Designed miniproteins, single chains, continued (4). Designs and how they scored, part 8

Each design is a single chain, and the fold is of that chain. pLDDT is the mean over its residues in the fold that is shown.

## One batch from the design tools (miniprotein)

Design m12247
Fold by ESMFold2-Fast:
Structure m12247 (fold): chain A 65 residues (1-65)
Amino acid sequence: SASDAAREALINAVINEKSLEEALEAIRNDPRLTPEQAESASAVLKGAVEKGGFETVKKSAKENS
């Protein structure tokens, strides 16, 4: 599983950004993450969006964070 930092970065990127592309850029540019953590968080986000779309993931993150 992703570290706590990677999980936090993923949730914050999804909540604060308007699209999958912008959220992935936010994760890649987060100075708190190692390259491996950023890659892991990006893979998790891509998988979630593939299943339900970005707006569904964003709604879930806002309601459950």
Scores: mean pLDDT 79

Design m12248
Fold by ESMFold2-Fast:
Structure m12248 (fold): chain A 78 residues (1-78)
Amino acid sequence: MDEEIARTKERVREIALEKGVSEEDAEFIANTVATMLRAGAVTPEQALAIGERAAELVSKGMDPLDAIAQAVREVAAA
C-alpha cells in the first residue's frame, strides 16, 4: 500500500513536470492525490486520473487547488 502510494505520487509529479507545471505546483498536486489515496477516498486509478487532469488544468493557467477540485468532480462523475 505505502509503496503503491509513493509510486503513484512520483508518477503524478513526473506527469505534471512534463506538462510544464512548476516543481512547487507539481509537488502540491502529487501530495494532494497521495493524501486522498492514503485516506481511501480514491482508488489508485482515480488518483492517477485526478493528478493527470489537475496537471493539465494547471498547465493552462488554473490555480492548483481549483484544478484538483475540478479534476475530482470529473473523475467522481465517471
Scores: mean pLDDT 84

Design m12249
Fold by ESMFold2-Fast:
Formats: structure tokens, C-alpha cells, sequence
Structure m12249 (fold): chain A 72 residues (1-72)
């Protein structure tokens, strides 16, 4: 496949800031996603379908910004 799914979770830090945790490009069921969110202490998540390939840090930052806008 030319695309992959990336899962990102969001949690609230002790300082009241939102922290984003990138998860897996592996497809997950709703039950698995809920279990993963509990392990991360997350209150929300997003799934993003992106082009397959190796991504640098700047590209991952852009992905996180897109996930942030999706949850706001």
C-alpha cells in the first residue's frame, strides 16, 4: 500500500498542557485503541492516513500539528 495509518493520542499534563503521543502505523480495533489510550493516560485520539515512507522529525512535527487541529 502507498499509504499508512498513523494513530496519535492526546493527554493532559500536570501543568494543564496537551501532550501528543504518536502511536502505531498498525491498524487497530476500537477496543485496542481504547486500551492503548488508557495505557497512555489519553483523553482523545486521531487517525491520520499519510503517504508511506521514512519521515524526518520536521515531517512528524507537521503531522502532530495536523492532529492538534483535528482535535480542536
Amino acid sequence: TETVDVFAAVRLTEDGEREFVLGSSQQMTPEEIRAWMREQGAGGFARLTVPAGDWDEAQWRELMERAERRWE
Scores: mean pLDDT 62

Design m12250
Fold by ESMFold2-Fast:
Structure m12250 (fold): chain A 74 residues (1-74)
Amino acid sequence: SSKSQALYDEGNDLISKGDTAESNGDLESAKTYYQQSIDKYTQALSLDPDNTGAQGNLKRAQENLKKVEDQIKK
């Protein structure tokens, strides 16, 4: 659906912003962007569970979020 595609595209934008923030050492912004990307991919997968791209990017966002949280020492 167009809604599923839009959510997937939003997730991709957010994960890229998270990657940029992490690269700049802005761990709090990276955490926020990865959390937001997880929400978007989760919503996209609720509408289209067979979106393998969303599945892979969700896993990557979750792994990057955990890494960033460990670096923040929360």
Scores: mean pLDDT 88

Design m12251
Fold by ESMFold2-Fast:
Structure m12251 (fold): chain A 103 residues (1-103)
Amino acid sequence: AESLVKRAEELLERMKELLEKAEEVLAEARAGGDPEEALKELEKILFEAEELVGLLEILLAIAKRTNAPEEYIEKLEKILEEAEEILKKIKELVEEAKKLLEE
């Protein structure tokens, strides 16, 4: 249970790093960088972020199946919610990068 929470916290930190990188990529594109290269980089970031959310869902499923203490299940659910919100923000940044190519 504790090892599952620790792994989930490590995955959430990686999600936060991906969001910061995504924001930097979009900011550089808006400042006169290459919007096509920015979109490619953001799509790679999105792919990794989706994989990390999938891993968090697996960790939560394992905790529930192994009857982990309720405290650890609640921590994993909160981590997953934070990761899903970060994923949503990354998806929004990808859409903004697409608009830079069309507008």
Scores: mean pLDDT 88

Design m12252
Fold by ESMFold2-Fast:
Structure m12252 (fold): chain A 85 residues (1-85)
Amino acid sequence: MEAVKRLQEALAKKLAALSDDDVITREEFLQMLREAAEEAGLSPEQAQAAVDRAQELLDALGRDEITGAEAKQIALLVLEHLRSL
């Protein structure tokens, strides 16, 4: 789907500023995801599915802070989830 490709590109641009060892909060990551979804023109349902999946993955980590490497991995898993819908 074209919108998922645009989301991938928008997320890649936002995450390119992070090194793998950089630390961001889960709130900062979710905000980046919401902004990328808006830029990509996702439907409200797709945007919510992306946020819900990211929230599940962040909850599984049990931490308020994540590394840049973890943020990039979560982004990939969110994109794969959306492609499976």
Scores: mean pLDDT 83

Design m12253
Fold by ESMFold2-Fast:
Structure m12253 (fold): chain A 99 residues (1-99)
Amino acid sequence: MPTPDELRIESDTLEQTGRRIRELARRTGSRLAEEAADHLLRASEAMRRGDTVTASSHMFAATTYISVLSQEDPEVAEEIQKIIREQRRERDRRLAELR
C-alpha cells in the first residue's frame, strides 16, 4: 500500500504537471492540451483520496490526448513532454528522500 506521504508526492506531481500543461494550453489555444491537463488534475484529486484506479484511468486518458496531439501539433506535444520529464524528475527525487 502506498503511504500517505507517497500519495501526497504523487498527487502534488500530477497537480503541478496539470497546471503547467493548462497554462501551455491557454497560451497556444490547444484544446487537446487542455483536455490532457483536466485529466491530470482529476488524477491528482483521485490520488489524494487514495483512489489509484481512478487516478490511473485519468493518467491514461491524458496520455491518449498527448499522443493525438503529437500528430496534430508536435511542437505543443514536445513542450508537454518537457513538462512531464521535469515533473517526473522532481517526483522521483522526493520519493527517494522517503527511503
Scores: mean pLDDT 86

Design m12254
Fold by ESMFold2-Fast:
Structure m12254 (fold): chain A 98 residues (1-98)
Amino acid sequence: MSLRELITIQLFLTGLSAQERIQARRYAGKDPELAASEDRIIELSLQAQKALVAGDWDGLRALLRQIRDIERADAARTGDPIERQGVAITDDLLALLD
């Protein structure tokens, strides 16, 4: 993996965390289940960023798979195109780790 790919993953994890925080606030009281899922993704993306910095590639992959599984469940339940886009981004990040 190149330094450029590492920086790309770090920027995406930071962006994902920021986006999910906005969505959690937006859905608070409207869809509490989605808001709770977004909070969970924020926690997992912070752990993934720490795994990336530590060079824990197995931990990073496991955390990204957990994020993807939550996003897939939310996309299936809500039909929200933002959740589907999140799945696609997480799949692309996982491909960079292979």
Scores: mean pLDDT 77

Design m12255
Fold by ESMFold2-Fast:
Structure m12255 (fold): chain A 76 residues (1-76)
Amino acid sequence: DEVKKAIEEAYKLAVETAQLLVQQGKYDEARKLDEEFIATMKKIVEAIKKGNYEEATKLAKETAEKFKKKLEELQK
């Protein structure tokens, strides 16, 4: 449940950040963000498969924080 909430928050922030990048015409940055998010999700899924829910939650929270900072940067 904590893992699910952390993943949902990371996904929400990734989507909001990508949408704002697209609205600003920053298509290459939006694509790079999507690629980074996909790579991180693969790591989260691998951690879950190994029963390492602590690592999965940490990765999701770190990813959410990264996208939150990028979103705040784009709103300036």
Scores: mean pLDDT 84

Design m12256
Fold by ESMFold2-Fast:
Structure m12256 (fold): chain A 93 residues (1-93)
Amino acid sequence: MDTVKKWLEAEEKARKESAEDIKRYNELLNQPETPEKRKEIINLRARTTLASIKANIEAGISVEDSKKVAQMIADNPEVDEELRKEAKEIAEK
Protein backbone atom coordinates (compact mmCIF):
# COMPACT_ATOMS: atom_id res chain seq x y z
CA MET A 1 0.00 0.00 0.00
CA ASP A 2 1.52 3.32 -1.18
CA THR A 3 -0.10 5.46 1.56
CA VAL A 4 3.11 5.72 3.64
CA LYS A 5 5.18 6.61 0.54
CA LYS A 6 2.63 9.24 -0.57
CA TRP A 7 2.53 10.69 2.96
CA LEU A 8 6.34 10.89 3.18
CA GLU A 9 6.60 12.55 -0.26
CA ALA A 10 3.78 15.02 0.55
CA GLU A 11 5.29 15.84 3.99
CA GLU A 12 8.74 16.40 2.40
CA LYS A 13 7.18 18.81 -0.13
CA ALA A 14 5.22 20.59 2.64
CA ARG A 15 8.40 20.88 4.75
CA LYS A 16 10.33 22.45 1.84
CA GLU A 17 7.49 24.90 1.11
CA SER A 18 7.28 25.82 4.84
CA ALA A 19 11.05 26.09 5.53
CA GLU A 20 11.22 29.90 5.06
CA ASP A 21 7.99 30.43 7.06
CA ILE A 22 9.27 28.26 9.95
CA LYS A 23 12.57 30.21 9.99
CA ARG A 24 10.69 33.55 10.05
CA TYR A 25 8.36 32.28 12.82
CA ASN A 26 11.37 31.39 15.01
CA GLU A 27 12.91 34.85 14.39
CA LEU A 28 9.60 36.52 15.40
CA LEU A 29 9.44 34.59 18.71
CA ASN A 30 12.54 36.55 19.85
CA GLN A 31 11.07 39.98 19.00
CA PRO A 32 8.94 42.20 21.31
CA GLU A 33 5.16 41.82 21.05
CA THR A 34 3.50 44.15 18.53
CA PRO A 35 0.22 43.94 16.56
CA GLU A 36 2.31 43.51 13.38
CA LYS A 37 4.23 40.58 14.91
CA ARG A 38 0.96 38.92 16.02
CA LYS A 39 -0.58 39.21 12.53
CA GLU A 40 2.61 37.90 10.86
CA ILE A 41 2.76 34.90 13.27
CA ILE A 42 -0.93 34.10 12.60
CA ASN A 43 -0.34 34.15 8.83
CA LEU A 44 2.90 32.10 9.07
CA ARG A 45 1.07 29.50 11.19
CA ALA A 46 -1.84 29.47 8.70
CA ARG A 47 0.52 28.85 5.73
CA THR A 48 2.52 26.08 7.47
CA THR A 49 -0.69 24.46 8.79
CA LEU A 50 -2.30 24.51 5.31
CA ALA A 51 0.82 22.89 3.80
CA SER A 52 0.59 20.07 6.40
CA ILE A 53 -3.21 19.76 5.89
CA LYS A 54 -2.74 19.38 2.11
CA ALA A 55 -0.12 16.66 2.75
CA ASN A 56 -2.46 14.80 5.15
CA ILE A 57 -5.44 14.98 2.77
CA GLU A 58 -3.30 13.83 -0.21
CA ALA A 59 -2.18 10.80 1.85
CA GLY A 60 -5.74 10.13 3.13
CA ILE A 61 -4.68 10.67 6.77
CA SER A 62 -6.85 12.57 9.30
CA VAL A 63 -8.89 14.03 6.43
CA GLU A 64 -11.91 15.10 8.58
CA ASP A 65 -9.71 16.74 11.27
CA SER A 66 -7.63 18.44 8.54
CA LYS A 67 -10.82 19.89 6.99
CA LYS A 68 -11.95 21.17 10.42
CA VAL A 69 -8.60 22.94 10.92
CA ALA A 70 -8.87 24.40 7.38
CA GLN A 71 -12.35 25.73 8.28
CA MET A 72 -10.93 27.40 11.43
CA ILE A 73 -8.29 29.14 9.28
CA ALA A 74 -10.99 30.24 6.78
CA ASP A 75 -13.05 31.71 9.67
CA ASN A 76 -10.12 33.69 11.17
CA PRO A 77 -10.35 37.38 10.06
CA GLU A 78 -6.67 37.97 11.07
CA VAL A 79 -5.57 35.54 8.32
CA ASP A 80 -4.90 37.05 4.87
CA GLU A 81 -7.80 36.77 2.39
CA GLU A 82 -5.84 34.55 -0.06
CA LEU A 83 -5.03 32.03 2.70
CA ARG A 84 -8.64 32.09 3.98
CA LYS A 85 -9.88 31.39 0.43
CA GLU A 86 -7.43 28.45 0.06
CA ALA A 87 -8.47 27.10 3.49
CA LYS A 88 -12.19 27.35 2.57
CA GLU A 89 -11.60 25.43 -0.69
CA ILE A 90 -9.83 22.66 1.30
CA ALA A 91 -12.62 22.52 3.93
CA GLU A 92 -15.36 22.29 1.23
CA LYS A 93 -13.73 19.43 -0.76
Scores: mean pLDDT 78

Design m12257
Fold by ESMFold2-Fast:
Structure m12257 (fold): chain A 69 residues (1-69)
Amino acid sequence: EAEEKEREALKRVIETLLEDGEESVDEYLERLKEIKEAAEKNNTEKAKKTLEKVEKLIELVKEILEELK
């Protein structure tokens, strides 16, 4: 299913970032946090949907990092 494939693709991205260094993973998480903060500040329906998706993505990244640790 698409959600499982998205998680698997994200895991490969995180693995690649970890190979480059822990700093690269931290930068990726900071970028996601910035997107979340921008979406929180925006009162449009599109921003609300983006907020929900980025929150889920941040949670998945954290889960994948625990799996790879």
Scores: mean pLDDT 76

Design m12258
Fold by ESMFold2-Fast:
Structure m12258 (fold): chain A 109 residues (1-109)
Amino acid sequence: SSSPDMVKLITERIAEGDVQQPTPGRTSAPSLLGPKGAVERTSQTVSKDTYDKWLDYIKKNPDVAQLLSETRSDTTVNLKIGVKDVTAYDASNTEAVTKALAERLPLYE
């Protein structure tokens, strides 16, 4: 299977400009470990049963995706994923970025 829901989620966040930005007058970075140049592109709440698959995907694609944060509960994990290398694309061209992410984020084919 393709990951159409993930592609739509990332496209909506890019189109709406729903990314972390620096606070005026200072550099604001997530308090959690995140790579330089990565921006949060998706947030997903998953069951613990799917958590390992998401983590494995992120580990296999460290040049594309990075785990920015995780919050665990008894039944679920909330994941925030930063996407790297989006600066290699025209940031105003959401179609090209979405296509590249769809090719690099094919969860559960």
Scores: mean pLDDT 48

Design m12259
Fold by ESMFold2-Fast:
Structure m12259 (fold): chain A 71 residues (1-71)
Amino acid sequence: APTNFERYLSAAITFGAAGVMDLAKRAFDEAMKHLKKEDIPLAIEMLESNKGYFKDKEFVDKKIEYLKKLL
């Protein structure tokens, strides 16, 4: 079963791919409140795998960089 982190991150990816960046940012911020260190590799993989679908590529790149610094 997906964690709260995974659910909010999946929502952020869905909104980001749809170009609804306000909701994407809000969903990502909510995901970060539920982030555990063990979730970071999965988060990076999910963002990298879905980067092509995002309208705002800079947003995705910055979030991937931020998560990599937390490792």
Scores: mean pLDDT 83

Design m12260
Fold by ESMFold2-Fast:
Structure m12260 (fold): chain A 91 residues (1-91)
Amino acid sequence: ERAELLERALALLPGLVEEVLNSSTADVEMAAVALEEQIRALRDGVPAAEAVARVQARAEEIRRAVPLSREEARERLLRAAEELAELLREM
């Protein structure tokens, strides 16, 4: 089951990233945060529920903070997507 989920996630990741890159800067930034927290959860062995809670907390904090530029948000998302894909391949 886990191996199938990881393979499916890896296959879907490029298409999902491309869809998000065409959305608002805030959505790109939120997607980057979500990927960063998933990467941390995978590396640290943190439960998925805790990773989701951290994403929600960071998303709310970012919504109240000064937003990133479009370019910074895109670079951050692409970097996180690359890192997640590499990590999933190593699992």
Scores: mean pLDDT 70

Design m12261
Fold by ESMFold2-Fast:
Structure m12261 (fold): chain A 60 residues (1-60)
Amino acid sequence: SDLDRIQRGAAEAARNLGVDAPPADDAAGAKATAESLVRDPRGRAAGLSVLHELRRLGLI
């Protein structure tokens, strides 16, 4: 599903950038991971992309 793809992308971005983030197991977790990414300058673009996709799906 679109949500599964977004969750995986958020988790992979956090792992690859070494950003401490909560598990992206659901929409709320993906949002929290994206917010953690946005707080780090290296992850800001990835985090904003995840938040945009979650908003497009009406999940946030």
Scores: mean pLDDT 79

Design m12262
Fold by ESMFold2-Fast:
Structure m12262 (fold): chain A 73 residues (1-73)
Amino acid sequence: SLVDTFLAILEAHPDMSAEDALLQALLLSGLPVTNETLEAARDALEAALPDVPAALRPKVLAAIGSVDEALRR
């Protein structure tokens, strides 16, 4: 899933920004950077939050924040 790919990127690249990790996850998943895809990604990340390891949670929240800002354009 997109979320699993995103979390795997964060674990492999701890110095990568949440935004860059999300963009890489979208690219690897063959998904375009559109408002529809970003809305779906935000909803999936929010739904996954209870199961996210504590160490990765701040970057998941940062990714959600970045998507929200992009969608306010």
Scores: mean pLDDT 83

Design m12263
Fold by ESMFold2-Fast:
Structure m12263 (fold): chain A 86 residues (1-86)
Amino acid sequence: SPEELAEQFRASAEAWVASAPPEQRDLVRQLRDQLLGMVDAVLAGDDAAYDAHLAKIEGLLRQMGASDEAIATFRKLLDEFAERLK
């Protein structure tokens, strides 16, 4: 179900923060918060909130040194995940 998928994603996001290198942990926490907000926006059907969280995710990924190509790939994966939550 979408609810089970969202719960699995939240658990995975928390595990990811815990496993992140100390020097990246604050950025990873911020990225985790935006990803969880994106999931909540999808479940609520709030397209404006989804777009706002996505823009912040892209900004954080650039700050972490991700290439435009890597960001585009990540965006595609997030869009595919959002469709699975519907």
Scores: mean pLDDT 81

Design m12264
Fold by ESMFold2-Fast:
Structure m12264 (fold): chain A 76 residues (1-76)
Amino acid sequence: SSELRDQVLNFFVTAVPEVGPVLAQKLIDAGYNSVEKLAAITDDDLRALGITLARHRQSIIAGIKYYLKEEEEKQA
């Protein structure tokens, strides 16, 4: 939904500023629009999405792990 898309975009804009809204939108358009799908993402998946800088991929993976841990704690 648009609401979930906006939440994911806001996450990447604030938590992983190097990625930016354009890269966040690529993730959503590729189907990484939920916590479960983000948990399954790999370095190779990010490379396939056109995220060519290793530093950006590392920041995204670290940010996703942090986000997932926070969301898991909220669901308890």
Scores: mean pLDDT 70

Design m12265
Fold by ESMFold2-Fast:
Structure m12265 (fold): chain A 87 residues (1-87)
Amino acid sequence: MSPIEELEKRTEELKEEIKKLSVEEALEKLQDWVLQEIARYRLSEEVALEVLSVVEKVAKDPNVTKEKIIEALEEVTRIIVEALKKR
């Protein structure tokens, strides 16, 4: 399985997990997952800062919902996929 296919599979698994969690637990899971993916793919500082910025924006939203957390997960996945395609 390609690195991109493995990432997309983990993204779908996390989406299903998020649907079963509270908003607070879902946000914590997203934060931990992003840090693990940065380490797993040894993302550049530039890409790491971009994905962390997406997570920080949703974490600071006083009206955060599970839907917004899933949207942030999808955006983070898109950024990482683009970085992997350039390798």
Scores: mean pLDDT 85

Design m12266
Fold by ESMFold2-Fast:
Structure m12266 (fold): chain A 86 residues (1-86)
Amino acid sequence: KKEELLEQLKATTDDAEKAKLLRELHELLEKEVPYDESDPEVLRYRFEQQLTLAELFKHLVPEEELKKEIEEARKELEEIIEELEK
């Protein structure tokens, strides 16, 4: 499922379809990681999946400014994950 959505997202050039596929990917990630805010391990796994998506989207986005924003968000998520490991 996730791999199929990633392939479709990579292949499409229509912004509306990209937005739809991104929402479907987010929904799949939510289903894979339980939404338990009280468990730091659950939050950590969610952030790790967000980092993976951010890395992929950095390569799919053609605009350099958006790539920089994605990279900054990825660094912020990495910092949060490190704090959760303490």
Scores: mean pLDDT 62

Design m12267
Fold by ESMFold2-Fast:
Order: sequence, then structure tokens, then C-alpha cells
Structure m12267 (fold): chain A 73 residues (1-73)
Amino acid sequence: MYSLPVTEEMVEAAVEAARRAGASEEQIETMEKVLRDHLGKPLNEVTKALREAGVPEEVVRAASLAAGDAFLS
């Protein structure tokens, strides 16, 4: 499984995707904090941390896809 290092662009893309997926501002703040605390770490570790922090699975999936797309752009 390919794991990308988290970048600032991925954090921005993930936040926007979470907002579009209907995440609350509190959930977005929690997600952004976890992502920024994990800058440079593998995205799969961050995805696990997001689930453990109680971020809804739909939001985690949307954010992860957008982060991957941002890295490829």
C-alpha cells in the first residue's frame, strides 16, 4: 500500500473535502490539528489517528482521497 508524506497542500485539500462532506467546524478543527501535527509522516498513520480521534469515516475517506489528489497535482 502506497503511503504519501503529509504536506501543507494535502492539509488544505483535506479540510476543503471534509467541509464539502458535511463535517462540522469542530470536526474540521480536530482533523486539521491532527494533520498538521503529522506533517511529513505517512498518510496511512494520519488516517488511523483521525479515526481514533472520532472523525466520521465518511469525512476521513473524503479527506484522504482529496489529499492524494492534491499530491498528484
Scores: mean pLDDT 77

Design m12268
Fold by ESMFold2-Fast:
Structure m12268 (fold): chain A 92 residues (1-92)
Amino acid sequence: KQQLIEKLKKKIEEAIAKLQELRSQPMTEERKKEVLEILEEIKEELKKIGEEESVELLDRAIEALKKETDPEEIKELIDNVIEHLQKLIEQL
């Protein structure tokens, strides 16, 4: 369990870095797909350790991102996810 949490922290840190990189670039349909893939991967990892609240939050973000077509709104959704993941790392 402790070893799984340490590995998860590293994966979340890598995901945050990737999301920040994608967020800093022009938002295209392909970059939106990459964001969604990152969020789905982190959601599955959080499920494995029983972080139900974080899973529900990511589910809501994923559904919102899938429906959103405005690049600026997509970036705001990504920024909100990054903020939540940063707070989560401090709690783990």
Scores: mean pLDDT 83

Design m12269
Fold by ESMFold2-Fast:
Structure m12269 (fold): chain A 81 residues (1-81)
Amino acid sequence: SLKEELAELLRKHFGVEVDPEKITLETVKRIIDEEIARQRKLLAEATDPVIRQVIEHELKRLEDIKNAKTLEEAVEKLKSL
């Protein structure tokens, strides 16, 4: 199911275990916000230009996922990570 696929993607990319039956768009946004905060902290400490570009690219992708209006859209965007 879509929710089971989403739960697996959240586990793979963020190490977060969630009950597929309880997943909502708010659940996804919360997890993405936590990862955005983590990535911004890493960017503040990064001095290597290549590492900085990688983190900036990942942040843009995470912000795009946060803008998903449906669970299907969230799944498609997460697959792009």
Scores: mean pLDDT 86

Design m12270
Fold by ESMFold2-Fast:
Structure m12270 (fold): chain A 56 residues (1-56)
Amino acid sequence: LTVSDEDLEAVAAEFGFSVERVKQLADLYAEYGDSVLEHLTPEERAAVEALKARAA
């Protein structure tokens, strides 16, 4: 998953997370792929899906 700093900031603002938290979620998804999604909260999963949509 390739994301810009602007995408991280936009998703953080949208979902009420810190930029650091969204970056951690992006890094986890980059290492573990879709298997990590089942271990995330619904809000964290939505944030990852928003990052994926922006990266596409």
Scores: mean pLDDT 80

Design m12271
Fold by ESMFold2-Fast:
Structure m12271 (fold): chain A 84 residues (1-84)
Amino acid sequence: SEEERRIRRLEIFIEVYLLALSQGKTRITKEEAVKLLVERFGLSREEAEEIVDWALKRFDKDGDGYITPEEFGELIEELRRLLA
């Protein structure tokens, strides 16, 4: 379903963001996220770009191509809402 697809995309992006934070990053670029999705989760570049573009469109409010810790909080809230 659309909801299940949205949940999976949020979960995958959250894992990528947490991985980047574990490496000392305080924000993540689209290209860094795409690379991590391809290398660590085995997604095609096309699938990775679709997930990242979806997340950026939804949560990158200033259009700078980054997800900040504050915007990441919105991702967690969206996932919590969908799982409720």
Scores: mean pLDDT 70

Design m12272
Fold by ESMFold2-Fast:
Structure m12272 (fold): chain A 69 residues (1-69)
Amino acid sequence: SALVARVREEIARARAEYAAHPRPEEVRAAARAVLERHRDKLPELLAAMDPAQQEALRLYVAFLEELAA
């Protein structure tokens, strides 16, 4: 789908930018904050989405989890 393809491109670009970031700890803290803020609402959000939107959201969540590690 066009949405999933766009999200993959955005993640690839963001991954390159964050890999070059001078303060990895700031990136990690920001990713953790986003995950914490939305953790409890994720199941409800997924239930309201079509399959392409669900795949896109899962890709973003996985990327945030990579950054938060």
Scores: mean pLDDT 82

Design m12273
Fold by ESMFold2-Fast:
Structure m12273 (fold): chain A 97 residues (1-97)
Amino acid sequence: SHMAAEGQRTLDLVRAHEERILAERNARAQKAMDEAVKAGKTDLAPVYGAAEIGRQEGEIAGDGYVEKNKDKLTPEEQKKLRDEIVEKYAADAVAAL
């Protein structure tokens, strides 16, 4: 039926979107690990990967905080608070290893 076909298309789009987001997240983490290896920090590669995943989560959280407070914060304060949130998430991700 038409409704069943629409439901399946919606599920296929959701799955494709989730797979793309996971691939992008994993690619950034892998790049951070590869750069650590190239810098001679092979034993710390998992730490750099975890920090990059944490930074990505911090970017989402920081952007949300800035959006809610955009009328109360200068552009410099917005950048500083976003950067602080991002680095906190990176540090928390490393601490969880």
Scores: mean pLDDT 84

Design m12274
Fold by ESMFold2-Fast:
Structure m12274 (fold): chain A 77 residues (1-77)
Amino acid sequence: MPMTLEERREYLIAGGDYVLANRDTMLASVERGLRRPIDEIDFDPEEVRRRYGEEAAEKLERAFQVLRELNERARRL
């Protein structure tokens, strides 16, 4: 397999960091109609914590909170 479990964990954390760091830019994209609402925003925090550890689970939870906020704002359009 090209990615190890540790590499996937780092990738997920980096993705979460990207979402958190670019929250304002993503919100501006929603306001401009460049992003559509996502019907489903779901993840299993226990499964993520089990497979990738606490840091990944916490980071993804925070990132998904941002994605839910973006989705709610997009629905107002």
Scores: mean pLDDT 69

Design m12275
Fold by ESMFold2-Fast:
Structure m12275 (fold): chain A 107 residues (1-107)
Amino acid sequence: SVEEARRYLDEARKLLDSGDVSKLPDAAFNLMKALTVLPVEEVKDLAAKLMQKMRKHPEAASAFVGIKATDPELAARFYEAVALAYEEKGDLQMAQLYRVQAKMLLE
């Protein structure tokens, strides 16, 4: 349900705001659950924040690595959400980078 998906999004936000790197896999899991139901526009800002933290702490990105293997379409949707957030900020280079990542998953 949309209500349940928004609860997942709120939990992901809470986990990210904690600043605890050990919570990043749980944040990724909750955000991906929200993204199965919610449009990328509703998830984009939190997706970009999660991606930035996972890039700084690749060891904590285990949940997302698993999702790329199991559900590449969902992982591509996550990259599209990240790209949309960067595009809206005027960072077209980062937006292009994440759109390329999405395309590579769907090859």
Scores: mean pLDDT 85

Design m12276
Fold by ESMFold2-Fast:
Structure m12276 (fold): chain A 74 residues (1-74)
Amino acid sequence: MLSKEELIERLREALDELAAEWIAHYATPADRALVEALREGELARAEEWVEEAIKEKKPIVLTGPLGKKIVIPA
């Protein structure tokens, strides 16, 4: 089983990957600012999401703007 710290790091990496995919598709300053704001908001909730995933024994599922899904097992 992954530790809480390892799950938070994987969530951060997944959010970075999805943000990079969005920025690559929509390369305007406005779209970049929106993606960065969304990523920061999700990172602020990373600890909450990890704690719920561990408690409920559920994976964290992230869906990117282009439909890419990343699954982080608890």
Scores: mean pLDDT 67

Design m12277
Fold by ESMFold2-Fast:
Structure m12277 (fold): chain A 83 residues (1-83)
Amino acid sequence: SMKKDQELLEQTKAEGEAALEGARTGNAESAEKMRDYLAKLAEETAKKLSPEIAKEVKEIAKKYLEEIDKVGAEKKAREEAAS
């Protein structure tokens, strides 16, 4: 159902936004945990879907994962400089 597919894409975006917020408000370790959580969630979700919708889920997750990776790298650099 297109409606269920759309709800799943919206859920993936909401999970991505929540993971990114967690990465921004936490330390470098928090960012790594949020990244791993979102990556696993996206992969497990994609395995249950048609290739077309799976691709959209992965593309949404990729955008958030790239932003989380940037946040994590910046936090890690700051924590290493403070040590």
Scores: mean pLDDT 84

Design m12278
Fold by ESMFold2-Fast:
Structure m12278 (fold): chain A 74 residues (1-74)
Amino acid sequence: SSSLRQQEYIKRLTEKLRKLGVSDKQIQQVVDVVEAIYRNQDDVTKVTGYQIRLIGIVLDIARELGVTVEEILA
């Protein structure tokens, strides 16, 4: 289940992506995957699948914006 810290992280991440000029569609994709990771924390197979998807989306955003993955996820 989502903790207050998880919701705070998602809020900060969303605002950062919006400020970087990421599209609303891509922001929603990132948020959906992060929330799915949090909801499935006890299922290693599902978490791994969502983590792979998150890295793929973040790499695409990083490449489009000319920033690093670390700058997005920090």
Scores: mean pLDDT 84

Design m12279
Fold by ESMFold2-Fast:
Structure m12279 (fold): chain A 109 residues (1-109)
Amino acid sequence: SLEERIREVRKRIEELLKKLEELKPKLPKELQEKVEEVKEAIENKGPLIAAFKAEEAAREAREKAAKEKDPEQKEVLEEVARILEELARLERELMSLELQLAVDKAIKK
């Protein structure tokens, strides 16, 4: 069902947020602030704004990774970028599923 798919997407988002929280202390302060904006958007702003904020944070993480000279820090930045990119995709999927559910409820067929 659409409700089962929504629950599964939300579970995956929660798992990614836990990984992101574990990596957050290893990040530069400006990127920590971007991660916090992503979390706030996921909790309070809805999936479209959450996806946008995650995409912005991912882009910044990728830019920092490209300029990073320390291999260990570069790997952390690349992993954070990947998590943020996946969060953006899941938030867009959640938006699509919630829209499908709303349409299905409106069309009694």
Scores: mean pLDDT 87

Design m12280
Fold by ESMFold2-Fast:
Structure m12280 (fold): chain A 57 residues (1-57)
Amino acid sequence: MSPEERVQELLDRLRNGTEEERIEAARRLLDSGVFLGQERPELFPAVQRLVDALNRR
């Protein structure tokens, strides 16, 4: 699976997954570079909110 496809799958899990899946997806997006969200700006605010919540708390 390409990095772009993997990020897209993680974003889909972030939106529709369980709490555990969303946490894991946000963590992996942080590591892979949430910059890929630039290609899908509509998803970036949701990712950013989850990332901020997980990083701070």
Scores: mean pLDDT 63

Design m12281
Fold by ESMFold2-Fast:
Structure m12281 (fold): chain A 62 residues (1-62)
Amino acid sequence: SEEALALARKARETGVLSAEEVRRLLLAMGFSEGTAERLVARAQALAGSDVVSLEQLGEVAG
């Protein structure tokens, strides 16, 4: 989707996404809302902040 591509581009250029951007990316990738919320919460816990690096997102999602 166009939204997923835009968010992936931002992640590649900046190396980080906000919690809301991670949630939107997961929904655009076909994850359920409940699964997206759980993955975002785990990513935030690993990051210790409201922003998540690509490496931390990969660990949570992969």
Scores: mean pLDDT 71

